# Ledger of designs, part 81: designed miniproteins, single chains, continued (4)

Each design is a single chain, and the fold is of that chain. pLDDT is the mean over its residues in the fold that is shown.

## One batch from the design tools (miniprotein)

Design m14994
Fold by ESMFold2-Fast:
Structure m14994 (fold): chain A 75 residues (1-75)
Amino acid sequence: MDAALRAISAAGKAAIDAGVPLEKVKRFTIRLAKAAMDGPLSPEALVEAARTAAREEGFPDDVIEKIVESARAAL
């Protein structure tokens, strides 16, 4: 649970720092939190869930890579 919370927090902060609108960041973090709640995720699965959630919200590829890097670094 703590690892998932760290990854979600780091990913959300990275999206805000990259200039993503707060409403998209909220939807992104909700998607990622749901994925983490659906079952136990490995660190790699958490990072992949962050990538998927960011793509679903239509984030640019450069922002997705920053989010993934931040999530991985927080684990």
Scores: mean pLDDT 81

Design m14995
Fold by ESMFold2-Fast:
Structure m14995 (fold): chain A 112 residues (1-112)
Amino acid sequence: MEELRERLRELVGKAKELVDKFSTEADKAAQEHPEVKDILEKAKNAAYGAVSLAADAVETGGENIDRAIRALDKAIEEMRKVKELVPELKSTADELIETFEEMRRALRELAA
């Protein structure tokens, strides 16, 4: 349990840094291509929400894990749309998808 919580804290920290990087890159992309602004705002909101809910689930010792997992699933879906529609953000979106999938697996392990 303790090792799993430490791993989750590390994943949450990594996800926060990646979401901040994505937010910066997304703001630049939206400035250059206003047509993708709505998609990028939805992806940013989903990603920040998922990280916040995952951090809360870790701190509370597993409360609301199902809500955190659903938020991660939604964030992954939005990032997949970003990869298709905004190719310049593909690298950062790929890193976020991988990190969110790792967080999802670890949260399911915490729930067991």
Scores: mean pLDDT 86

Design m14996
Fold by ESMFold2-Fast:
Structure m14996 (fold): chain A 56 residues (1-56)
Amino acid sequence: KREEKIEKIIQLLLDGKTDEAQKLLLDLIKEEKYSLDEVEELIKEIFERLDKLKVS
């Protein structure tokens, strides 16, 4: 499920578990069959949400 995986990726990044976050991100991309543009949008969304959590 897209949103559940995105939330888990963000949590892993906050915890400094970048390798686990990267693996889950790649699994999500493969499962949803994202285009390059969709992958770029997803990465932007993840980092935007992560930055909001870090400064709040």
Scores: mean pLDDT 79

Design m14997
Fold by ESMFold2-Fast:
Structure m14997 (fold): chain A 89 residues (1-89)
Amino acid sequence: EPSADEYVAKGAKYANEKKYEEAAEYYEKALELDPKDATTWRALGLVYEKLGKLEKAREYLQKALELDPEDEGSRALLERLEAKLAALA
């Protein structure tokens, strides 16, 4: 059976190929095995932003920051996403 790390690697591969639906599927499988992986929550948030699912992207980036409050990457992505959501309001 694939490990969480193997699913993260597949998610990253598909995200790099801009296959965001496939990337999301594998990151979600990784998080089913390791739900406390803040880095993978951030990656899933970014993927959902690329899919245009901004509310889910915000939710996942918030989960990443709850697990790792000092992650500047997740904070920067969340700030960018909040700006996009404000522009649509």
Scores: mean pLDDT 86

Design m14998
Fold by ESMFold2-Fast:
Structure m14998 (fold): chain A 82 residues (1-82)
Amino acid sequence: MENLRKLLEELTRQVLANKDWETIEKLGELSREYRKKLKEAFENKDWEKIQELRQEFYEKMVKILAESLGISDEELKKKIEE
């Protein structure tokens, strides 16, 4: 997802500048969890599940980031999708 890539780039810049290690760790754990789920879905050739997991991952990342930044997930989506 193009939006997910933009989100990761903007996050890396902002979180590293603020040294928010707790948020970095949460995102690392989320990435590890969804990598495992995506691998299982890919092995089963479940393309619908892959799309679902990618959307869930994006939504959960937005939530973690918005919480760290003190803004709503809707406001964060607007910033990265524009």
Scores: mean pLDDT 74

Design m14999
Fold by ESMFold2-Fast:
Structure m14999 (fold): chain A 61 residues (1-61)
Amino acid sequence: GTLEEGERALAEALEAAARGDGEAAQRYGTLSVIHYAEAGDEARAAEAGRRVREALRAGGF
């Protein structure tokens, strides 16, 4: 993946979490982590995972 693909997937994950779609949020969140890691940005991959987990927790998942 690319950094741009990671950013796009992260945005989709956070929007899904905001609308209460925990399954979509987890799928897009996983894709974001994979894309960032494949692009060599391990720090952004870790941060994407944290942000999605926090958004899901805030939504009661």
Scores: mean pLDDT 86

Design m15000
Fold by ESMFold2-Fast:
Structure m15000 (fold): chain A 57 residues (1-57)
Amino acid sequence: LGALARAALADLSRASGLSREEILALLTSPMSNREIAERLGVSEGTVRAARRAVRES
């Protein structure tokens, strides 16, 4: 993973209380951005940005 992806995982882990591995699994799952956002307690925009960072890494 690149630095941007690692930062996104760290931020989402801190916000949700889930591990970075669990968040990576959610971001790479077929779940919608909305479903992941609701589960993590963040905006859909945050999830879209994190998914883009992971894909670019």
Scores: mean pLDDT 79

Design m15001
Fold by ESMFold2-Fast:
Structure m15001 (fold): chain A 62 residues (1-62)
Amino acid sequence: AAAWNNLGNVLKSLGRYEEAAKAYEEAIKLDPSFSSAWNGLALLSDKLPEVVAKVKPLGAKE
């Protein structure tokens, strides 16, 4: 979990927000109590509409 959270932070600092979000999600899958990863995802959702759109598809084809 910690390794995934650290990877998410690094990717975010590099501007790779989609990859950072995936890394935070992996940290949460391993340790759902890892609050730092939840906070990371929340910040990315606020900054990246595309990441939000992938999690909550508002205009699905079907």
Scores: mean pLDDT 68

Design m15002
Fold by ESMFold2-Fast:
Structure m15002 (fold): chain A 99 residues (1-99)
Amino acid sequence: MEVDVAVEITGLGLPDGEYTVRIYKDGRLLLEGRGYAQDGVVTAIGRAAAEDLPRVGERVTVEVYDAAGNLVAVAEGTVTALERLNEDSARVVIEATAK
């Protein structure tokens, strides 16, 4: 079952603008979302299988692409929040960090 996912990513240090985000766990693409960076926070919306949603405390790999499709950031992140808003939507918060 697929759900709409709002992803909020902190710690990437990207300029304000339009971005595409890909989130991977264990080398598997979980989510591709389109969104924006504002005030150091990247917010993107995509779709993912509900069973593939990362859990709080899990590590993910984040790839960020600019509006032209260039890879501008690759980071590891830790999931700090997972909120099921309803049967069709979820929110995930990721803190990107170099470890």
Scores: mean pLDDT 83

Design m15003
Fold by ESMFold2-Fast:
Structure m15003 (fold): chain A 61 residues (1-61)
Amino acid sequence: MVEEVEKRMEEIVNDESLSEEEKLKKIGELALEALKQGVPEDVVKRLVHKALEKLEQKKKE
């Protein structure tokens, strides 16, 4: 479900034990799983974009 995918992406973004590369890989894997489960492509793209924006903001100290 969309809400579960969004929550999992947020958990990945906020996981300080993961490198940026690992976070990007996990976000990509989650996006593919969501598409396979029938989540619309436009919704998945929006969730990925939001997650990437949050990652970029966290890089700024």
Scores: mean pLDDT 79

Design m15004
Fold by ESMFold2-Fast:
Structure m15004 (fold): chain A 61 residues (1-61)
Amino acid sequence: SSLAEQARELLEQAREALRRGDIDQALRLVGQASRLAQQSQDPEVIQAVNRLAAEIQEALA
């Protein structure tokens, strides 16, 4: 779906922000991706969001 595509694009941007060490930007982008992923009801993109969110939480610990 269009929502799933938008969520995937935001996840790519979030991974890029995480690679740069921009944790605040990564969190904002993951939050946006999460909302779109939930609306899409696509289990693969929801799982991808959850995995990246966990990686960001690890970086904050």
Scores: mean pLDDT 86

Design m15005
Fold by ESMFold2-Fast:
Structure m15005 (fold): chain A 75 residues (1-75)
Amino acid sequence: MMEEKRRRERERVQQEIDELARKYAKEVRAAKTDEERQELIKKALLDITREQAKHSPAIFRGKLVSREETLKRLE
């Protein structure tokens, strides 16, 4: 299997995660209460982690999106 194909898959997955994070960031910003905001943040973290795990972790060579990086994107 060509290494270039795995690199493209990593880039695509990262882009999908970034898009998902941006979508949730908008919803978090639109939330009117702190409780709604917290629930959206938790949901976003779970969905992003789940999306990341859905793809083979091996394609990232241990460079998976960290929980901290995900939280930064939700701000």
Scores: mean pLDDT 66

Design m15006
Fold by ESMFold2-Fast:
Structure m15006 (fold): chain A 92 residues (1-92)
Amino acid sequence: SVRRHTVHVITYEDPEGNVHKLVVQSDLSLEEVKEALKKLGYTVLSEETFYVTKPLSEEEREERTRQQARAVLLVAKARGDAAALEASEARR
């Protein structure tokens, strides 16, 4: 079965002024990734949504997987800090 794959591409700038691109799958909230980048000191420059109807080449799939892994890691780091902060506040 042929399904469209929705991917989001975020272009962001690191604190040193280098520009990077990150690919995010729809299973990650675009908002969560943007928030994670902001918390880590990065600036979001642009957001693009693409609809992919064909499987990517092996090299394209590998690079996309690496970019996706980076997105997951960034969100996990930001969530870890948020969870630690929340745990420091006593529940009532």
Scores: mean pLDDT 65

Design m15007
Fold by ESMFold2-Fast:
Structure m15007 (fold): chain A 61 residues (1-61)
Amino acid sequence: DEELKRLIEEYRRRMAEVHRRATEAQGEADKTDPAKGDELLRQVAEEYRRVMEEARRKLAA
């Protein structure tokens, strides 16, 4: 259905964005202050967890 299709597309986009940010954070960890890289990786991991939890709730409904 159109609504389910849009939901899947939205979460796919959110996942792609989180993945992109994770890749950037990894690059920062390699080039910049390691402490800042670690903090960015933690933030991305936390966001990933939240998006996954939201997706589970939405899809389970």
Scores: mean pLDDT 70

Design m15008
Fold by ESMFold2-Fast:
Structure m15008 (fold): chain A 74 residues (1-74)
Amino acid sequence: VKKLYQQYVSAYSAANINKVGYETNLELAERKEKEGDEELAERFREGAERDKKAYEENEKLAKKLYEEYKRLLE
């Protein structure tokens, strides 16, 4: 079970990093839009969409691994 838990922790950590990246890129995009820098705002929105996709994939993986880990404890 230890390997499965380690894989879960790794996926969960990756999801959290990508979530922070997503939120940070959205904040930067909004800030650049307010400054009138639409090109840089668009770049940050593109980065946010990339981080969002990675977050969703890693969150799904973490949930799957955690459910498998819980099943092995029962």
Scores: mean pLDDT 84

Design m15009
Fold by ESMFold2-Fast:
Structure m15009 (fold): chain A 74 residues (1-74)
Amino acid sequence: MLSEEDKEELVESLRKTLEFVKSKEFDELPLEDQKQLLKQAEGELEKAKELNLEEAVELLEEIIKILKEKLASL
């Protein structure tokens, strides 16, 4: 299991990622980089669920939702 320090770092990182994927800066990324971020987020979601990291799961689900919505419009 992750340490409390690692959990806090993960949650902070995910909050920053959530803000980033909502930004116009994310829209400027190459399509392949956007797809790679979605794939990575889906993998991290599975891991977070197995570790019962509730806050990380919620953030990852929101990140994935936004990424899928943006990629579906392409």
Scores: mean pLDDT 81

Design m15010
Fold by ESMFold2-Fast:
Structure m15010 (fold): chain A 58 residues (1-58)
Amino acid sequence: SKRQEIGELVGKIVELLDAKGKTEEAKKINDEVNSLISQGRYDEALKFAKEKLKEIEK
């Protein structure tokens, strides 16, 4: 499901940022994704998570 895909992407983002000591950035990304999900904006949450993961992996 889109919820599971979003959750998996956010989990990867948080793990990568926490490993870099960027815990506050990880929290902000997680909070934004949860805000979009609470609004039913699943496609936007998925797009946001994918773009953030790409930025962190580069």
Scores: mean pLDDT 84

Design m15011
Fold by ESMFold2-Fast:
Structure m15011 (fold): chain A 82 residues (1-82)
Amino acid sequence: SEENYKDIIKELEEAIELLKQGKVELAIEKLERIIDSLEKLPKTPNIEEAIKLLKEAIELLKQGKVEEAIKLIEKAIELLKK
């Protein structure tokens, strides 16, 4: 249910705040843990798309593309709210 994703959504919002503070490595570590948590859940289209977006965001962060990564994390949050 949507309530089961509230903790994951909060963790994603915390990752965005770390990125805004320039704490990119800590944000990547948090995003990797979030992906691990999502991969343990039953596969739904929204969860599969959220995992894809978060993996893309990590690759963008490794390239220094912080603003683009934040946009993908925000899209993942919107998918998990559905």
Scores: mean pLDDT 86

Design m15012
Fold by ESMFold2-Fast:
Structure m15012 (fold): chain A 77 residues (1-77)
Amino acid sequence: MSPLEKALQYAQKAALYAQQGDLEKAEKYIKLAEEYTSKSSPEDQKKGQGAIYAAKSLLYKAKGDEEKARELLLKAS
């Protein structure tokens, strides 16, 4: 499994935990996604960052910060 594949899997786990309201686990998996994205090639880092922004948008939505969630979702595109 490549660093990017691990980063994407961790970002997906973060998104699922954020949707479940488990903010602590969501933040833990976001940090793991960021770590593995940093270990990827520069081209793959852009894909990892997109997935991280999408997961963070769901985390902030779960926290009730809809404005920051929307800003992060736009960065994911």
Scores: mean pLDDT 86

Design m15013
Fold by ESMFold2-Fast:
Structure m15013 (fold): chain A 57 residues (1-57)
Amino acid sequence: LKEEGEALSKEAKEAIAAGDYEAAAQHMFRLAGLLDEAGDRERALKLTQQAIELLKQ
């Protein structure tokens, strides 16, 4: 879980830096799903909202 979250966070940051907002949003949605399953609903919601805003660009 932690290892997957760290990898997804890194991949999302790299995708944002590359201008690939669709890939970044996909990684953020997956990370949000993992956080929600772990009981961290507040961080999951924040990531989901950030991913949606990223896709509007």
Scores: mean pLDDT 78

Design m15014
Fold by ESMFold2-Fast:
Structure m15014 (fold): chain A 93 residues (1-93)
Amino acid sequence: SRSASYSFTLSGSGIQRLIIRARNIGSAPSTVSISLNGKQILAPTTLQPGEIRIASIDLQAGQSYTIDISASGSGIIQADIYVNGQLLGQITV
């Protein structure tokens, strides 16, 4: 299996929307799971080549968060991370 982490501090106040768009950009299936601060937000999900899965959650501003993405299989998972509709970062596993 492969894994990568993305850490960020969410500035401002109130509730902000996190959206993670995971796509298999490889040529083989891959099973992906996503956690936020150690809590699962996407259970293990198999993505065929070209398939997309979206995980979304509301976050409290003023805190730091770590996204952990784990993938198994021979596919390549690319995850785009959005907060309040703005692209924050991208992870590939």
Scores: mean pLDDT 90

Design m15015
Fold by ESMFold2-Fast:
Order: C-alpha cells, then sequence, then structure tokens
Structure m15015 (fold): chain A 60 residues (1-60)
C-alpha cells in the first residue's frame, strides 16, 4: 500500500539519522509512523516526504 511505502521510506531515513534525534521522547518507529501518516493524509510524493524528513533531522 502507499502508506506502507511511505512508512518504510520514513523509517529507513530516520534510522540512518537517529543519532541527530537523541533529544526526542519518541522512538524512531513512532516518528516514522507520524510522518508517514501526515504524508499519506496530505498525499505527499516520496520526494516531498524526503524533504520533510531532511528538514526534521536538521531542526532536531
Amino acid sequence: SRYEELYKLALEYLEKNKEKLTNTKLSVEEMARRLAEMAYELDLSEEQLLALLDKFVEDG
């Protein structure tokens, strides 16, 4: 499903960058789920989700 594709992409990206997210209370799995749900609801492309993830990691 589209959601599963987005979740996998978000999870893999956040796992690779988890060291930059050490101050968050959320697990990588929970963050990936939240971001994938948002991307699915807003009908974001994979490129738009990657840009969102990149900004999230840079800000956190």
Scores: mean pLDDT 78

Design m15016
Fold by ESMFold2-Fast:
Structure m15016 (fold): chain A 70 residues (1-70)
Amino acid sequence: MSREELIARLETLIGGTSKSDEKTIEYLKKAREALRAGDLESAREYLEKALENAKDPRVKEAIEEILSQL
């Protein structure tokens, strides 16, 4: 999967994540910016932190899928 495709999936996930899950959204946004910068290591670390904080199991599954492509 291309980096642009991963960024698009991450943007969709951010929009679909409950606004009450503020920490998860914050880490997903940081992961998106890291991917835009080409920093795959920071992107992975932020995605792992988003996974740790995520409350919705569907959001966790989506994060795990994105991580599997890094």
Scores: mean pLDDT 84

Design m15017
Fold by ESMFold2-Fast:
Structure m15017 (fold): chain A 106 residues (1-106)
Amino acid sequence: MTDEELIERVTEILQTEFGLPREEARRLAEEALRLYRADPEAARRYYAALLSGEREPESLLELALATLVSLEVEERLAPAARAAREEGKLEEARAAIEAVREEVLA
């Protein structure tokens, strides 16, 4: 994913989920990307603290930064997450088929 694609995705989420005007959302997304590129470790720590419930976003910029980090993490992990869901559904389907066979044959 390019930096421009990441900015556009964050802008879209801030508009659609948080109701921000496009111009404001885009400026926040651009600033969040600058902060993230300047110190990815600090940005990742903020995101981790938000996920654990240790803190909440105190500003729209922090919200934009958290959204950006979540998208980058999701994009990198998306193939593994998709495979795990497919494997999980196959195991559930297998267990359901076995349960039905046991009901009919026992």
Scores: mean pLDDT 68

Design m15018
Fold by ESMFold2-Fast:
Structure m15018 (fold): chain A 55 residues (1-55)
Amino acid sequence: KMASAEEVMASFPNPDPSLLDEVQAAIDALKAAMEAKDEDAAEREQRRLLSLASG
């Protein structure tokens, strides 16, 4: 189950509200990749979320 963009953002060390749209887009893309069983795409979107979390 994917968390909301706000819940994902709350787990960041330094949450930046300006990134909320990017986080939401990454969550949507990750969800779509998982539905399509595209593990490479899912890994890319997970790394995107981690990059956003790390600043």
Scores: mean pLDDT 74

Design m15019
Fold by ESMFold2-Fast:
Structure m15019 (fold): chain A 91 residues (1-91)
Amino acid sequence: SREEILKLLLKLTASASIHVLIRRLERALAAAEAAGDAEAAARYRELLARARELEAKVQEAIENEASEEEILELIEEIVELEREFLELQRA
């Protein structure tokens, strides 16, 4: 059904988005550490920890066939982490 397709697309979007964000955060952390920027490294570590906690929630939601609303809420949390990451990169 259309609803099943939409739910699958939301699951794929949440999973892909959080995995990409984690990899970008890992690279940003490595770069900050290589540059000796202890403050930036600490902030990236905090964001990475939050991203990994969110990845676990996304994985649990997928495994437990969570509602469309629950998956959308997780996507909103991923978008907020992405916003914080981009702001930190601009500083």
Scores: mean pLDDT 89

Design m15020
Fold by ESMFold2-Fast:
Structure m15020 (fold): chain A 86 residues (1-86)
Amino acid sequence: SVEEQVKRLEQVVADGERLVAERPSPALHRGLADVYDKLGEAYEKLGDYEKAAQWYRKASEHYRRAGDTENAQRAEKKADELEKKA
């Protein structure tokens, strides 16, 4: 179930990264950040803390590009915590 969710989310990331590259906007950055955040959560549930941290860092970057400082800070803290467990 979680493994299936990861595969679907990775495809959404591929599509989202293309859209952001073609026509960047705060809304598209936020949408992509939300997907990265979900991937971080999914990998965390799988116990893959290294990959989870990587996805949360990508989420933080794109939340900042969207002007969503609160979610950017949350994702960054989550990545820092998981790197300590890896």
Scores: mean pLDDT 88

Design m15021
Fold by ESMFold2-Fast:
Structure m15021 (fold): chain A 78 residues (1-78)
Amino acid sequence: KLEELKKKLEELEKKYPQAVADGRAFVDGILKAMKEEEPSEEERLELEVKYALTFASIQALLDGNEEEARKLEEELKK
C-alpha cells in the first residue's frame, strides 16, 4: 500500500505539479497542528494524495475543465 501511494502521488505530480506542491504544504500545516499524534508514513502519504487530488480538482474548475474536475473528485471518493 505504501508503494502504491507513492506511485499514485508521482503520477499526480507529473500531471498536476502545483496541486501536489500545494497539497504537501497543506498537509504539513495539518501535521503541525497535530503535535501529539504524528501520523505514520502511510497515513501522511494518504493525506498528500487526498489533498493533491483536491487541489488538482480545484485547479481544473478554475481552468473551466469541469469534466476533469469531476473525474478527480470521483478518484478522491474511492
Scores: mean pLDDT 76

Design m15022
Fold by ESMFold2-Fast:
Order: structure tokens, then C-alpha cells, then sequence
Structure m15022 (fold): chain A 65 residues (1-65)
């Protein structure tokens, strides 16, 4: 869907901005984001990613470190 494409692009851009490695998967109506990197940067990236999910209308988002 367009919201999933926008979200995946936003996650990728966030990963680049914070210097963390990110992966986005969509499964059973849920977005699953995996973040790897420096702990403080992962936490900051995760919060921004959760905000983007709300803004694009994704109901379920799961973030893994």
C-alpha cells in the first residue's frame, strides 16, 4: 500500500540520519522494524519511527533491537 511504501522510505531515511541499520517488514497487517547500532541512536530512531507510523496511519508497529 502507499502508506507502507511511505513508511518504509521514512524508516530508511531515519536509519541514514541516525547512522543505524534498519530493516522493515510487513506481516499480517503489522510493520516490523529492526534497528541495529549505537544504543542511544537506536532509541532516538525508534521513537521517530513510531511517530511516523502514527502519522501515516499504521495501527500496529513492532520495533526490535
Amino acid sequence: SMEEEIFELAVAATGTAYGVKVRTEFKDGKAIVTIEGDEDKMKEAAELIKEYAKKVGLEEVEVHF
Scores: mean pLDDT 84

Design m15023
Fold by ESMFold2-Fast:
Structure m15023 (fold): chain A 58 residues (1-58)
Amino acid sequence: GREELIARAEEGAREFAKERGIPNIEELVAKAKEAVETLPPEEVGEEMLKFAEELAEK
C-alpha cells in the first residue's frame, strides 16, 4: 500500500542526504512523505531532486 511507498521514499531521502552531505535530512524526509502523498509516483523522484538541489546550494 501507500505506506510502503512512503517508507521507501523516506529511506531514499535519508541515504541521498548522507551521500550528498546535506545537513537537513529531516526536511528531505518530510518532503519525500509529502511528495508521495500529493504526486503521482513517477513525479516523486523529479520533485525530490529539485528540492534536494535547492537545499544543497546552501
Scores: mean pLDDT 74

Design m15024
Fold by ESMFold2-Fast:
Structure m15024 (fold): chain A 65 residues (1-65)
Amino acid sequence: MEEIEKLLEEAERLAKEGRLEEARKKVKEAREILEKELRDKLSVTEYTGLELRIIGVELDIELLE
């Protein structure tokens, strides 16, 4: 969980700096951790919350182009 939050914070920082490719890479890493490592360890509500947070950062990156 905390690792995903750190990756999303890094992605937001990189996107604000105009480093969109690196920001997208961090978002992809966060999504992979959520789907492959945390799916069976989190409640449905916790998983959904992190999924929505990842989607939010993806949209922020798209809007910054």
Scores: mean pLDDT 79

Design m15025
Fold by ESMFold2-Fast:
Order: C-alpha cells, then structure tokens, then sequence
Structure m15025 (fold): chain A 63 residues (1-63)
C-alpha cells in the first residue's frame, strides 16, 4: 500500500479537520497507515496531504 499510486473511483468528503477530500479521478499516493486504522495520503492531482478512513481504500484503483 505505502508508496503505491491509485486513482479514486468516487468522491470522498472530509469529515474532520485532519481529513482530506478527494474527487473521482484524483491520483492518490498512500504514505502511511496510522495506528487508528486511517491512512495518510497525498493527492497528486491537487498536491494536498491528509488523512482518510480505511473505507476509502475500497474506492481506489491501482494505476
């Protein structure tokens, strides 16, 4: 997972200040899995970094 690049298949709207909103078609790099089960990701399309819940991984397609 870490270092791999994925494409978003659906939109995700951030639900906390430390979370990142993602849009369908965005390219996302997974940087780290956190102890609470969330993932630190970088949105390569926008240049933003933030946290997303593990449920977002079901909406990722490898590229």
Amino acid sequence: LAGAVYEMLADYHARAPDELSLRRGDRVEILERLADGRYLVRNLTTGEEGLVPASVLSELRPV
Scores: mean pLDDT 82

Design m15026
Fold by ESMFold2-Fast:
Structure m15026 (fold): chain A 57 residues (1-57)
Amino acid sequence: MSEEAGRLSDAGGVYLHLTPPRYDLAIEAYKQALALDPNFAQAHNGLAEALIAKGEP
């Protein structure tokens, strides 16, 4: 994975852990990470978590 994809994934995690959580910003950060590295499993997992948390359980 690229360092940039890792940093974007980390930013997504930060947005998920804010009070209140910023789900839209987390989703965007993970999408950008996947645009740089489509095989980045951590970003796929983070995106799924953010979408579930924002949307319907």
Scores: mean pLDDT 78

Design m15027
Fold by ESMFold2-Fast:
Structure m15027 (fold): chain A 91 residues (1-91)
Amino acid sequence: MSERELAVQFTAAALLVVGNLLEAEMRGDTEKAEAYRQVLELLRKAWKAYEAGDKETAIEYLKQASELARQAGDTDVAAALEKLRKLIEES
């Protein structure tokens, strides 16, 4: 898998999280909105680690992000982050 393909997948995951963050904010769900902000920060850290060649650190941040999304009740975001983690493991 190319670095460009992974960049596209990171962007897609980030856009999904941003959409769900906006929905949570519109519904007044402050706890879920805060969880999505943390997921976005972890995605940013994962991408920086991946660009630095530290795949293990990128995978750990994605695991944390997936667990946080799952705890927030968002199985779709959790699944997207888990797929992204597997793509890095296979790269």
Scores: mean pLDDT 85

Design m15028
Fold by ESMFold2-Fast:
Structure m15028 (fold): chain A 60 residues (1-60)
Amino acid sequence: EREKVNLEIIKAVNELIEAMDAGDEEKYQEALARLQKIADEHPEYAPAIATMVAIIEAEK
């Protein structure tokens, strides 16, 4: 199960980066919401997800 959650996080982060590069605000918000849902369902991953999102936002 941990492996599956890690893959979902990686997929969502990749979607967030792709949406940012494409300028697709709707896709960006969808990927961000997906990461937030994972953090809500798996609180142990919340600090890592928050850090990754902060890094991506800073690069924008």
Scores: mean pLDDT 78

Design m15029
Fold by ESMFold2-Fast:
Structure m15029 (fold): chain A 79 residues (1-79)
Amino acid sequence: SALSEEERKERLEELDKEMEKLKEYAKETKSLTEEQLKLAEEAAELLREAIETGDFSKYEKRYKEIIERGNKIQEEAEA
């Protein structure tokens, strides 16, 4: 079933928070290029569209991969 208006807003807010964390990690570690950050933003836009339509499984997977990569890069830089 499609997300309710409230659920959609909550999901989009969570997505924005995760993207901001990724950008902060990348900026602090300097491990991601501008291209990689742009790809993360593109993935987030695709996920927003999927959230609005209710068909987001594939887009969510791509977005999670980008966030996970950002977290790993920060962890490696701090180690």
Scores: mean pLDDT 68

Design m15030
Fold by ESMFold2-Fast:
Structure m15030 (fold): chain A 82 residues (1-82)
Amino acid sequence: SDLEKGEEALTKGDYETAIRYFEKALKKDPENALAWFNLGLAYHMLGKYELAKEYFEKALQLRPSPLIESALEAAKFNLESA
């Protein structure tokens, strides 16, 4: 699936490829909180903290989770530290 291909790219550090696959997954299922979360992770790894924050907020709206909250706080911290 597009989600699985995105996760494989993410684990290999191919963040641009991961983003493309997660975007394809979200076009098929826009309520997929995991895809929004992984999209945020990919942008965070690229240093795009504003985009990471936005996508983590979307994931959190769909599925409240301490893990997603922690990722969101990390993105916010990096924005204040830049």
Scores: mean pLDDT 88

Design m15031
Fold by ESMFold2-Fast:
Structure m15031 (fold): chain A 91 residues (1-91)
Amino acid sequence: AKKYYEEGLKYLEEGNGKEAKEYFEKALELDPNLAEAWNNLGVLYFGEGKYEEALKYFKKALEIDPNLEKAKENLGKFYLLLNDYEKAKEY
């Protein structure tokens, strides 16, 4: 799991979102409790305009780790972009 997650981060740093997604998905197949991998999939799906999937993945990350600050920040930004200011201020 960790090896695939680290490989996904390398592709993300290189700007290769397609490869990054594939490796984060492989990491989650082995360990579905990697909250950070769910968060990073949410970021990638959000960047592709797949907002429903992005929201689902950010929520999964926080379900696994309620204190994952990065996922809270991403949910806040997500709701702000959707003009849902009441939800955005909760994060």
Scores: mean pLDDT 80

